# Designs tried in a protein design run: designed miniproteins, single chains, continued (2). Part 11

Each design is a single chain, and the fold is of that chain. pLDDT is the mean over its residues in the fold that is shown.

## One batch from the design tools (miniprotein)

Design m4352
Fold by ESMFold2-Fast:
Structure m4352 (fold): chain A 66 residues (1-66)
Amino acid sequence: SEERLKEIRELLKKMVEEAQKSPENALTPGEMRRLRKAIVDGASVEELKELYERGKEISKRMMELG
């Protein structure tokens, strides 16, 4: 559990840094809610990383569609 919490903290730090570099890397409220639920539900760090990458793609498409 301590190892998982450390890796989640590192992922969250990366998310903040990437969003600060480019707004298109920020997750929509829907995608962020999904990620938070997955963290609470005990998803693996690998699954959380995949949710983040997919969330960025969805957020970018939403911005491009208007």
Scores: mean pLDDT 80

Design m4353
Fold by ESMFold2-Fast:
Structure m4353 (fold): chain A 76 residues (1-76)
Amino acid sequence: SLRELDLDLGSGGEEGLRSSVEIARQMLPLLRENRRLVREGAPPVRVPGGEDLDNDTRLELLDQNEREVRRILERA
């Protein structure tokens, strides 16, 4: 998950960064595919706690996550 990617960045220097880069390489195409699906009218995501996200919020979160993934890849 993207929370696990953030945790890997916080969990230790060079080894954690290498792990995060590998995850980021796998995550980037998945984030782009999710954005495509949301733009094509995919149903809202239900999160723990019973909160539903609308498509605009989902796209904003995907944009934020793609920026973080790209930042990790730029450090490689």
Scores: mean pLDDT 63

Design m4354
Fold by ESMFold2-Fast:
Structure m4354 (fold): chain A 102 residues (1-102)
Amino acid sequence: AYFNLGRSYLDGGNLDLAESAFLKALEIDPKHLDARLGLVFVHARKGNRDLAIQELKQAAELNSDDKSLPVILRSLGDFFENLGLTDIAEEAHKLAADLKKK
């Protein structure tokens, strides 16, 4: 699966190949949450914080029916906050809270 390929590249530090693989997974399934979250990590590691935040917003929009997403986004927010990536953390926490209202 392209998602598993993307994860392998991400773990190996090959960020461009990881991005390509996750994008191919999303071409097959635009609602593939794990592939979308993979792009968040790719963009964060590249220092492209705005793109990481954009992928979080798309995950929330396309996967609003996923009951696990608010918990996942809250955990991601805590993770990025501990890394000092406060902009990404704040958006993840906000999206988690907004999904709980709907």
Scores: mean pLDDT 85

Design m4355
Fold by ESMFold2-Fast:
Structure m4355 (fold): chain A 94 residues (1-94)
Amino acid sequence: LRELADLLLQLADLFEQLIAQPSRDTAEQARATAERTLRLGEEAGSELAVETARYALEVLGLLEVPNQDPAALKAALREAAERARRTARELLER
């Protein structure tokens, strides 16, 4: 579970980077990390990690939608980062 927790912390950091300085490269890295978190979560049987990764991928999909409210988008990115940190902490406490 440490590897899965490490990926979730990396994902949270990537979301924080997207909030501070949006870039296509950072978004692609976040997507790849979220997809890897999803696969490892499924392999480990961690429903919490799977749900967290799916939410992260949904939020990343919002970056590709035109005419988004910037405040709502930043709030969604923050929620994704917080969920990833929360799930990582939960996994490390076991």
Scores: mean pLDDT 83

Design m4356
Fold by ESMFold2-Fast:
Structure m4356 (fold): chain A 79 residues (1-79)
Amino acid sequence: MLSLEEQIELLKLAWEQYKKKVQAIIAATKDEKAKAELQKILDDTTKKLQQLLANKDVAGAKKVFEDFIKKVTAILKKL
């Protein structure tokens, strides 16, 4: 089984990969409203994840990550 430390490191790696993908979408998006909305979600999620991971709240971090994916997917469906 993965240790708590290993789970935190995997979440950090997954977040950095997802962050890069969303940043690329923001750069490629011509819809200024969607661009601003995606950037705000990215910034808000980054702050929440940093706080949760600093507190070693892996369950909370996973939930925030799942909510992030749902929000990004909802915006992309409108494009």
Scores: mean pLDDT 84

Design m4357
Fold by ESMFold2-Fast:
Structure m4357 (fold): chain A 99 residues (1-99)
Amino acid sequence: SENTRKAVKEIMKELGLSSLKELIEYVLKLADETIAGRGLKDARELAEIFEKAAKKYNSKDIRDISEIIRHIIRSAEEGRTGIAAMNRWALKKLLKKIE
């Protein structure tokens, strides 16, 4: 949708990324680092950026992505690596939907 495109452009600008491909690769890399017990601070900042853009542009797709990022953070913090991996798979599917 146009709302999702506007949200993506703002997220890319805030992160200093030049393409949607770079954004998708960055989000998935950070999810993997978070599941491995690294990158929790950066993952929280990423979730806040997505949440802000989702609210500003009223994008359901970006809101759904932000919620899955939060689920990955929470499951990783709780040591639930299997649940985190399932949420990472859902994240990849949601990111593919915005391509």
Scores: mean pLDDT 89

Design m4358
Fold by ESMFold2-Fast:
Structure m4358 (fold): chain A 63 residues (1-63)
Amino acid sequence: SHMEREIARKVAEKLAEEMKKAFGGESVEVKELSDEEFEITVKTKKGEIKTVYSLELLLLLSE
């Protein structure tokens, strides 16, 4: 549902900020790959870290 996607997006954005702090990243990007998948990219001086999260996993992490 739209509400589930919105919750998942907020969780992904929060994870992106946590990853940015953990890895000393310069920027983060959250991208919707599909209705079921989100990609988090953390850009650091040494390269990029890309992680894909399913909608269901992000909803589980919201609890």
Scores: mean pLDDT 84

Design m4359
Fold by ESMFold2-Fast:
Structure m4359 (fold): chain A 107 residues (1-107)
Amino acid sequence: MRELLARAGHRMGIIEGGDNPEEMIKKSMEEMNRALLILDSGDVEALRKYIERAIEQLEETKKRLEQLLAELKADPNAPQELIDAVQKRIESTTELIEELKKILEEL
C-alpha cells in the first residue's frame, strides 16, 4: 500500500507539473509526501478521495498515451525505442490503476 500510494503521488505530481521539468520534480515530491501523510493520518475519506482523483488523472494520461501510440505506429519513421517506451508506460499505468482500484475496494 505505502509504495503504491507513493508511486501514485509521484505520477500525479509529474502530471501537475505539466511541461516544466523543475515543477514536475517539485510537484512529484509534494504529491508523494501528501499521499503518505493522508495514509498515515488514518482519514479514510481523504484517502478515498485522493485515490479516486489519482485513478481519474491516470486514466486520462493512459488515454493520451494510447492516442500517441496509435500515431507512432501509423508513422513508418517513428523510432522503435519510442514506441516501446510508450507501450511500457501504458502497461505500468494500467497496472497502477488496477492496484489503486483494489485498494479503493478494500476501503
Scores: mean pLDDT 82

Design m4360
Fold by ESMFold2-Fast:
Structure m4360 (fold): chain A 71 residues (1-71)
Amino acid sequence: GPAEEAAGEKAAEIAEESAKRLADNLRKQGLEAEYSVERLGGGVARATVKSEAGTFVGVSDASGGVLGLRV
């Protein structure tokens, strides 16, 4: 419903912000980095950062919790 959709959008924004910060930090170190964000439903999003240093994955919800990504 609308509340779940809004929670999913918020989770995706939080995931994107965290993934972008990690990708930017890796690029500042001279590494290539790309990020993507996917909405999983239930107010949850997954972010993936792919770089020469490896692949980093995190999951977020609308409360601001992000697990797995390091910045």
Scores: mean pLDDT 77

Design m4361
Fold by ESMFold2-Fast:
Structure m4361 (fold): chain A 97 residues (1-97)
Amino acid sequence: SDLLEAAQLAVFGQSYYNEALKAIEAGDVKTGQEKKELGNEYFDKAEELAIKAGDTGTAGNSRRLKSEADEQFNKALKEYEDKKANQAAAALAAAQA
């Protein structure tokens, strides 16, 4: 069914976002951003298919999941960048001690 296909596409979107988060954790920001873009494409396809099926609730759920995944990704990226900056500052301080 179109609704089952929309659900499967949303699962793919979340899967790509999970890969994006793993890439950020590993320090691979480029791969993280590429996987995030793929996740967005799958969430958008899920929303479009749900709209075509006439299910505004499922479409809204796909939008919400995309928004939540994007917020988690942005938070993880900021935390990674902040930790790297703090590590660099600590290394500089240790070298000057």
Scores: mean pLDDT 89

Design m4362
Fold by ESMFold2-Fast:
Structure m4362 (fold): chain A 73 residues (1-73)
Amino acid sequence: MLEKLEKEEREKEKLKEEEEKKAKRLKELADEVLKKITANPNLEVQEELRKKFIELSDLSMEELIELLEELLK
């Protein structure tokens, strides 16, 4: 019984570690996008990029990562 609980706990730790890695990746990508938006000398382009970024809030974490990577291309 203890081995089953330890295995379940390890699986939870792995899932949590994967979620933390995804969250870190998402934060890094979001910071990079925000940096590009803020550094852009064209205020109109800056506004458009911010609007697009807000629209991403309805997406899953994985979809957000993909779209943020697309925006950084």
Scores: mean pLDDT 69

Design m4363
Fold by ESMFold2-Fast:
Structure m4363 (fold): chain A 64 residues (1-64)
Amino acid sequence: SVDEKAQRAAQNLMAAGHDRWTAERAAIALTLHELGYSLEDIADTLGISVEEVKRLLEEAEKAL
């Protein structure tokens, strides 16, 4: 499921030395992206830039 994939990404990011804040935002970004939200909607939801959303998604994908 999307939730299992997001939780796995967060756990792997924390195991790799990322802080909890970064890992949780990466998991949220991954979940919203998998549900079909635009990068702009995800950026607005998280209060970050579209470029930061792209980086979080890349880190989440690498952690899976």
Scores: mean pLDDT 84

Design m4364
Fold by ESMFold2-Fast:
Formats: sequence, structure tokens, C-alpha cells
Structure m4364 (fold): chain A 70 residues (1-70)
Amino acid sequence: SAAEERKKRNETRLNFIKSQLEQIKNEKVRKEVEEKIKQFRENQDNDEVSLQLLYDIGTKLGLEISRQHK
């Protein structure tokens, strides 16, 4: 079903996010992203909310990784 496929895709995305999170040295940023991941898990049935959370997580991770390499 579409719902089952969505959950599998979300799990794949989450695993990728976790691998990026391992690159984050700032404890506060890591905790903030972990909290967003928790919210994502709670909102998997709401595509709009879950996609917004994925976008926010990706943005936070990308910005922090960029800052760490400056």
C-alpha cells in the first residue's frame, strides 16, 4: 500500500539522517535534530508535517556541517 511504501521510504531517509548526525560535533545541535527526528516519528501519518520536519532536519544538518568546515 501507499502507506507501507511511505513508511519504508521514511525509514530509509531517517537512516541517512542518522548517518549525517554522526558528523555533528555540537551537542546542542545534535539534541535539536534528535528532537526533530522524534517529532518526525510521531507524525509519519501526516505527509505535510513529516516532509516539513525532514526539510528542517536536512537544513539544520547542512548548515552545521558547513559551519564545522569553516
Scores: mean pLDDT 81

Design m4365
Fold by ESMFold2-Fast:
Structure m4365 (fold): chain A 71 residues (1-71)
Amino acid sequence: ASAEEAAAGLAAGARAAGGSPEAAGRFVKQMSGLPPEEQNVEGGGRALAEGGMDAEGARRAGYSAGSTVKP
C-alpha cells in the first residue's frame, strides 16, 4: 500500500479512538512505532484489538466512510 493509504488508516483509527485531537495524536504515535508494512488499515485494526478500541467505530469513521457527514 502507499504512504497515503497508511496515513488514511492512521487518521481513521485516531478519530475512532475518541474523536478528539488528544486521542488522535496518541493513536498516530502508536501506529508510527510500527514497521511501515503494518502502518495501514490492517495494522490499525490490530492496534484497535490490542488497545481495546472499538473496531466498529473505526470502520464507521474511516474505513466505511460517511460517519462525519451530518444532514
Scores: mean pLDDT 50

Design m4366
Fold by ESMFold2-Fast:
Structure m4366 (fold): chain A 89 residues (1-89)
Amino acid sequence: PLEVELTVGPKAASGTVTVTVRNLTEDAPIHLVVVEDGVERFVGSGFVKANETELTFSYTLPRAEGNVTFRAVLPSGELLAEVSHHVTA
């Protein structure tokens, strides 16, 4: 079974999110979105190739502090993984 994990960089309004993929047998298109106050916003998209294990996205949030959720999804909208992130001032 495909396994996906999200790791967020510093607890800041800008940084990186790393999508780690295990048991990938074919190329996988991954979209990264961020949810803030119930609103979903697109961050980026990329391909993880069958012989790769991670994909890194840069992000910049309009809010300097607060809680957001990053989600890795397929183009179909299927949720693969999510992680909560607290932005500190």
Scores: mean pLDDT 75

Design m4367
Fold by ESMFold2-Fast:
Structure m4367 (fold): chain A 87 residues (1-87)
Amino acid sequence: DSLLRRAEELERQAEELRRKAEEKRKEAEENVKKNTDLANSSKSPAQSKRFLADGDTFKSYYEGEVKKLEEEARRLEEEAARLRRSL
């Protein structure tokens, strides 16, 4: 009973972390698209290069954040599975 409740709580927490990871992925995709669109619409090669560099920097940052959220979600899911197996 208490183990089942704990497993369900961990599963809910993991789901929330995966939702946050998905939001971060969408934010990264929108930011990359925005900077690519700005680079393509720019008449200045130097300005275009800066927009692409900004997009790459943010992409790297968000990829790191998404990875951390997904790894934490995996740990919680594994703990929940362990608790369910002990039932």
Scores: mean pLDDT 85

Design m4368
Fold by ESMFold2-Fast:
Structure m4368 (fold): chain A 70 residues (1-70)
Amino acid sequence: MKEENRKEILEAGERALEIFKKQGVSDELIERMRKEAEEAAEKNADSPNVAIQAVAIQLRIVGDWVEEQL
């Protein structure tokens, strides 16, 4: 189900974002990473491999953080 898959992917993203927020990453960067994760989750919600999409969202969040460090 698309909505159930979307929730699982977003929950994985929120777990990663919570870690970054607790480590002092800026609210501006957290909101940018959240927006990009939400957009990616919506586009991939109909994927049959939800576990892979959940990991992909977490990696995307890490990638956004790394980009800000460059």
Scores: mean pLDDT 74

Design m4369
Fold by ESMFold2-Fast:
Structure m4369 (fold): chain A 76 residues (1-76)
Amino acid sequence: MSARERLEALLAEVRAARVSLLPDDDPLAQAIKAYAESKGFPLSTEDARALASYLLFVRDVSSVEAAVAALEPYLA
């Protein structure tokens, strides 16, 4: 499975979870967006917010460092 296919599967899971969204200026959402862009997978603000919210509330990922580590297998 390609990195893009893994990321799209994760985003589908994120959308299905229906979690409360963090603000688009939240540091976790901004860090996730910047990290994905640095790996060549630019995310919309909405997808970055949804992914950050999912990692925080569903996966219990509460720091920028832990979020980057959790996304590395999808974006490497």
Scores: mean pLDDT 77

Design m4370
Fold by ESMFold2-Fast:
Structure m4370 (fold): chain A 98 residues (1-98)
Amino acid sequence: TVLTPEQKARAEELEKKVRELLEAGKTAVIRVKTKDVNGNEIWKDAFIAIPETREQSLQMAYHWGVYAAEKGLEVEVSEYTRELTPLELSTLEQLLNS
């Protein structure tokens, strides 16, 4: 895949932020600025990364960085501080269960 230097740099920076949180034993969330059903700008949780899925999470962070750069979207990484809901936990278990 041929990436522009800017796309690669953004992807690597997003991956680095997720990696730092996971290495600290923290859950990371990747958020994308988008529009709600009423057309208002909101931050939407796009992906939740846990230490147990480190390799998959880093790959996903890289891809989100590339996608954001290509689409001109604003993307943020932060620590996820609430407990996972049963639905979110089930989704992560499905990811781990090849």
Scores: mean pLDDT 76

Design m4371
Fold by ESMFold2-Fast:
Structure m4371 (fold): chain A 74 residues (1-74)
Amino acid sequence: GMHKVLVSSNQLNLSLLSKTFEIASQLPGVKVNFTSEGILLSSDNAAELQDAVNQLQAAAKAQGINLSFQPVPA
């Protein structure tokens, strides 16, 4: 089934948004939706979704930004 994770932070910036699009271009199974609550990442491949989450977390950590990751029911 489809796996979904909501990525949120009060410190989201254009660099992290750009990185999200870069990650999605490298992982074709990952869909990105920008919502009022944050960035919604979804994929039918749990490992590909986790790779996207790990890459975004690493980019945020490099900038000293903490991201919240909340699984969303399918």
Scores: mean pLDDT 82

Design m4372
Fold by ESMFold2-Fast:
Structure m4372 (fold): chain A 68 residues (1-68)
Amino acid sequence: GKKVEPSEESLEVAKQVVALKEAGKFEEAERLLLKHQIKNIEELAKETGDEKLFEIVEESRKALEEWE
């Protein structure tokens, strides 16, 4: 696997996810993490033009909508 350094935004999201899990809000924590991952994959897809990354974004958005 590739070792990547997390962005400042990713670190803030990680802190919020941990705080939500400690408060017993596991569903809210997972939704927050998924929203952040969708944004990161969308940015990567735009930079690379990789069709598979766009598919992952759409699938992830669908999963998030099923959790609403």
Scores: mean pLDDT 73

Design m4373
Fold by ESMFold2-Fast:
Parts: C-alpha cells; sequence; structure tokens
Structure m4373 (fold): chain A 89 residues (1-89)
C-alpha cells in the first residue's frame, strides 16, 4: 500500500481538488495495476492542463472503458496524487 505520507495536502491542492469535485477520502482510491496507474497518471496530467470541456471529454472517454464509477474514483485518486507530487516540488 502506498504510504499516507505520499499525500501532502496544501491549500492549493485542496482548492484544486474541490474544483474537480474531489474529496480527500476519495483520493485514497488506488488502481488495481501498475499499467492502469501509469495511464491514469497521464490522464490526470492532461486533466490539469486542459479546459473544463476537455476534462469532461477525458472523463467520458475513460468511463466508456472502465465504467463511470470506477473512472471517476480512479481519476480523482490519480489527480490528487499528481497534485500532491507537484506541490511537493
Amino acid sequence: LPPVEDFEATEEEVAAARAFGLTLDDARVRPASEERAEELRRLARELLESSEEENQRILEEYAKRVGPSAAVAELQSALAALLAEEARR
């Protein structure tokens, strides 16, 4: 299991997470495989750099592959992890 110290919540991270409809509890969800985690990290970076319209398209595209509930949970977790990593740097 990833250590809890991997998640550093700054004020900016909390604000960004809320803007994407995330909660900190949901951010603890992890994908089942490393390959899926790699894809999710790439998608999370695209979400950070994209407009709101593009974010919805990315979510819908991924949801078609894994189902909407799983897609939201996994992308939220990956986005929260990426935001924590960016804030740490």
Scores: mean pLDDT 60

Design m4374
Fold by ESMFold2-Fast:
Structure m4374 (fold): chain A 77 residues (1-77)
Amino acid sequence: SIEQKIEQLKIKILVLKLVRQSELWLIENLQKKAAELASTNPEKAAQLQKMIAQNQESVKLIEEKIEELEKELKKLE
């Protein structure tokens, strides 16, 4: 039913928003650690910058999926 589809979309959007929040928290912590290591261990700082870039890409994909699902939800409501 339409009601079940709406409920499933709402749950999926909520889960993705929680995952996005977790990824953003991780990025912030990796950025702080990379900054601390920039002068004392530049090779380790560079490794953390690579991880930051990968997690930023993940966040972008999550945000795109949230927007897609919110548009689908809007069409059903």
Scores: mean pLDDT 90

Design m4375
Fold by ESMFold2-Fast:
Structure m4375 (fold): chain A 56 residues (1-56)
Amino acid sequence: LDEEIEQLRAQINELEKTLLKAEEDGASDSELEQIRAQLNQLKERLSKLLTEKYVS
């Protein structure tokens, strides 16, 4: 569980860097929305794992 949480945090951090770079490079709105959707999915998964670890 802890290993999975750390992996998700690393993936979120890398994808946030990708989003920032894409915004700076003038990527299309559809590309930016795709990256944001992926970030939202990863953050939701992280939230569930944190809840399981600290609440369950």
Scores: mean pLDDT 80

Design m4376
Fold by ESMFold2-Fast:
Structure m4376 (fold): chain A 82 residues (1-82)
Amino acid sequence: SIKEVLEKIEALREKAAAQPEQRADLRVEMITYTLKSHISAEVANYLKENPDLSEEERKALFAKQQQQIAELDAAKAEALAK
């Protein structure tokens, strides 16, 4: 839920304030989490607004969601790699 996302962001913000040396990594985690939540919310809202979607259209929507999430996970892994 959005509340859980906001609570996670706040926890990461508090950790970044307490540990400035980890701030860059915590920002990457926060941004990735926020974007994943946004992608999931957009898909959920689209499904609610369009209940008559065909199975093919629904599969295409979920495939696009999975691709976007995979791209974010890859970008996060690359950003955090040392």
Scores: mean pLDDT 76

Design m4377
Fold by ESMFold2-Fast:
Structure m4377 (fold): chain A 104 residues (1-104)
Amino acid sequence: MKEEAIKKAKEKIKKLLEELVKEGFISEEEAEKIFGLIEEAMEEANVTEEELELAVNTLEALRNLEKRAEEAGLAEEEKKEHLEKAKEAVEELVKAYEEREKEK
């Protein structure tokens, strides 16, 4: 993977996490933890372009899902359930990266 592509992917991921924190969907601490794990995985391994694209697209999808929930006028309780599932999805993505690095 090219260094420039990795840097841009990290910037996109960081920006998406910052937007999720700003909207109140995840905590700043959670965002830092997720970003740290992704950054560590990217720096340790020769991650493929597909893996970086998957990570970016997953975070973008989560952000768009939350925006749609707001537009649909969902109650705060339903937003909390969506937040939990979104966080779990991001955590599974991070875990997959971490486990893959451990095997290499």
Scores: mean pLDDT 61

Design m4378
Fold by ESMFold2-Fast:
Structure m4378 (fold): chain A 84 residues (1-84)
Amino acid sequence: MEPDPLAAAQREILRLLMEEALKGGPDATMDIDDLKERVMKRTGASRSQVDRAIDDLVEDGALIREGNKVRINPDLLARALALL
């Protein structure tokens, strides 16, 4: 079965932002361009795939976009983690 690069990018985005939130607190943000570069390096996903992954996560409410920065939505992600 082919690994879904979009799903892999989504999981890596959430993991990176969760790690930043755990280190820097719930208001920790990442620059979108820095996030894209890190996700592309770790997953092999294309820029277009990472862009779509970010858009999907913002639509799902998992991420908050603030100008050229993103952060994890602490409220929605905390609820999701409580279900795991």
Scores: mean pLDDT 77

Design m4379
Fold by ESMFold2-Fast:
Structure m4379 (fold): chain A 56 residues (1-56)
Amino acid sequence: MSLEEKLELFKKQMVTRLADIKKFNSEKDLFTLSEEEMRLLPGLDDELIKALKSEG
């Protein structure tokens, strides 16, 4: 799986897992997080965070 495919699957999984937190209503909410806030999420490494931020 490419980094791009892995990132897309990871975003969908994370949004689903974070739904109960009442802070994330969509994938766009994930993109509004700062790099530092994303580092607090389990399974996000620097490479994935950088790739995610490059889409914003």
Scores: mean pLDDT 62

Design m4380
Fold by ESMFold2-Fast:
Structure m4380 (fold): chain A 119 residues (1-119)
Amino acid sequence: MVEELLQEAGNLRKQKNYEKAIELAEKALALAEREYGKDSVEVARALISLGEVYRDAGNYEKALELYDEAIRIAEAAGDKGLLALALRNRAEVYEKLGNLEKAEEDRRRAEAIIAERRA
């Protein structure tokens, strides 16, 4: 159910229907919090999906808040794949905001995680 809502939200985001995409991603987030707990990897996935909608809608401040929380959860959980995904998404937002130093830091961290998984 959570994954189904996030897939539908992602499809709506690609269609640029951001209002409905936000609605479904927020429902997925609330359901993940109830079923798995606030610090779960499922909550982090929902936060990333919601952040992607806000990023594509141009609400960069809200996207950063959501990615910051997803990064915190992914780091605590030791989910390197989810951490790399959240860092890349946050780097894209920092780049849009002209914060090139923070964008480069997040990009390097994500690349280092990927390199460790290949080695």
Scores: mean pLDDT 89

Design m4381
Fold by ESMFold2-Fast:
Structure m4381 (fold): chain A 62 residues (1-62)
Amino acid sequence: MSKDGDGYLDKEELRRFLKALGIEATDEEVDALMAAFDKDGNGKITLDEFVEFLRALAAARA
């Protein structure tokens, strides 16, 4: 894809990324994560916000 466009993740995209990282998360846990990062309650998280979360998680794991 040539477009670097929207940079948003919905709930399904978030679940896909978590699974790809080997992180097991329930539907409820994904909902909680969405609520924590989704400031507007749109059911979306920016890709940038998610990347920051992953960076922090990786640092915590060390």
Scores: mean pLDDT 68

Design m4382
Fold by ESMFold2-Fast:
Structure m4382 (fold): chain A 76 residues (1-76)
Amino acid sequence: MSPEERAEELLERLRENFRREKDPIRMAYLTVLAGEVLYARRILEDPNATPEQKAQALRELEEVGERVREIEEELE
């Protein structure tokens, strides 16, 4: 899966979790995670971004992916 595809999948999962959430504090947290994914995707899509910036964006996507997995486990 490309980094761009991974970012889009994470955004879809975050949107679904947000739609099912009723706690405003958790909704705020999901919004922060979505912002981090959107920022990382912008860096990955930017032809002027350095290799170091793109590597950092990939690490951020990996970290958000782990956070989303933890949230999904709490709901089961």
Scores: mean pLDDT 81

Design m4383
Fold by ESMFold2-Fast:
Structure m4383 (fold): chain A 77 residues (1-77)
Amino acid sequence: MAVEEAERLIREAGEEIERNLKRARENPEVLEEEFRRSDEQLERIRRAMEEVPEVGPLGQEVIGRAVELAREVAEEL
């Protein structure tokens, strides 16, 4: 995977996680499904970081932000 492709994947996955978690916050009934979908996106980010070490810092930043947002959403519900 090229660096540019990995960066795009990580950013897109991060945006998807934010969208999914915002949906969960608005609709608690879908919380489990949106958390499961977010876990899938986190796994995609981790895979990209393992294949392209140059995007490691970006991946760590996006994962950290996603995990913190997930905790905030879970604590509000």
Scores: mean pLDDT 81

Design m4384
Fold by ESMFold2-Fast:
Structure m4384 (fold): chain A 81 residues (1-81)
Amino acid sequence: EIDALRARYDEMQAQLDLGRRMLADAERRKREMGRLYQQDPSYQRDYDSMQGATEGLQQGVDQTQAAADELRRQLQELLER
């Protein structure tokens, strides 16, 4: 019971770590495209594409973080009982 919740929490933490690394990479590429876009408007489409991808990754990270926080709360309640 508790061990299963801990295993699930550890799995979600691993998924969060991966998601955050992917988000950091996307943010770096978005900043690079943003710099190019400020010098040359032809990069606007690439920048918009990077913004969309970054937003999608951020939403995924936020959703997984919320689920992990709820799981941690449940685990803490079970340990208190």
Scores: mean pLDDT 83

Design m4385
Fold by ESMFold2-Fast:
Structure m4385 (fold): chain A 59 residues (1-59)
Amino acid sequence: SDAEKAREAGIAAAKAGEGAAAATSAHQNLMLGDEEGRREAAEAAKEAGHEVEARSGGY
């Protein structure tokens, strides 16, 4: 149940990102200028049980 909730939240976040080009640009700028920010985002995704976020960030 907790893993399913994390997965659903991740899907909702992905859909929101697809609907907002500005959010995509902000995310790209963060990744280019802040490796630590990217690492923290991947770690949070794993902790929440949402591997697709960490996967898309890595490859």
Scores: mean pLDDT 50

Design m4386
Fold by ESMFold2-Fast:
Structure m4386 (fold): chain A 92 residues (1-92)
Amino acid sequence: SEIEKKIKEKIEEIEKKTKELIELAPKSKELSSPEFILSLIEEMKKLDEELGKEFEKKALELSKKDGVPMSVFYKLYGEYAKKAVIKNLLKE
């Protein structure tokens, strides 16, 4: 509940800033700078390393229990990693 409240507040701030970025995006490429994109990639890498180990452990358990191929879990991991990056950025 407390985490949900903080996430909601940050989402509102991000939505406001995103509106401004969308309006400026065709005229200013500084907001889409390589430096900004690289910082996001580095943040995703950090989460990918930590989440990868935990996800693989759980995926292996489910694969053994339900006989689901590991390839299915690796596809799902990509979606979870993306969502986790967004959630982590909203939390600070």
Scores: mean pLDDT 51

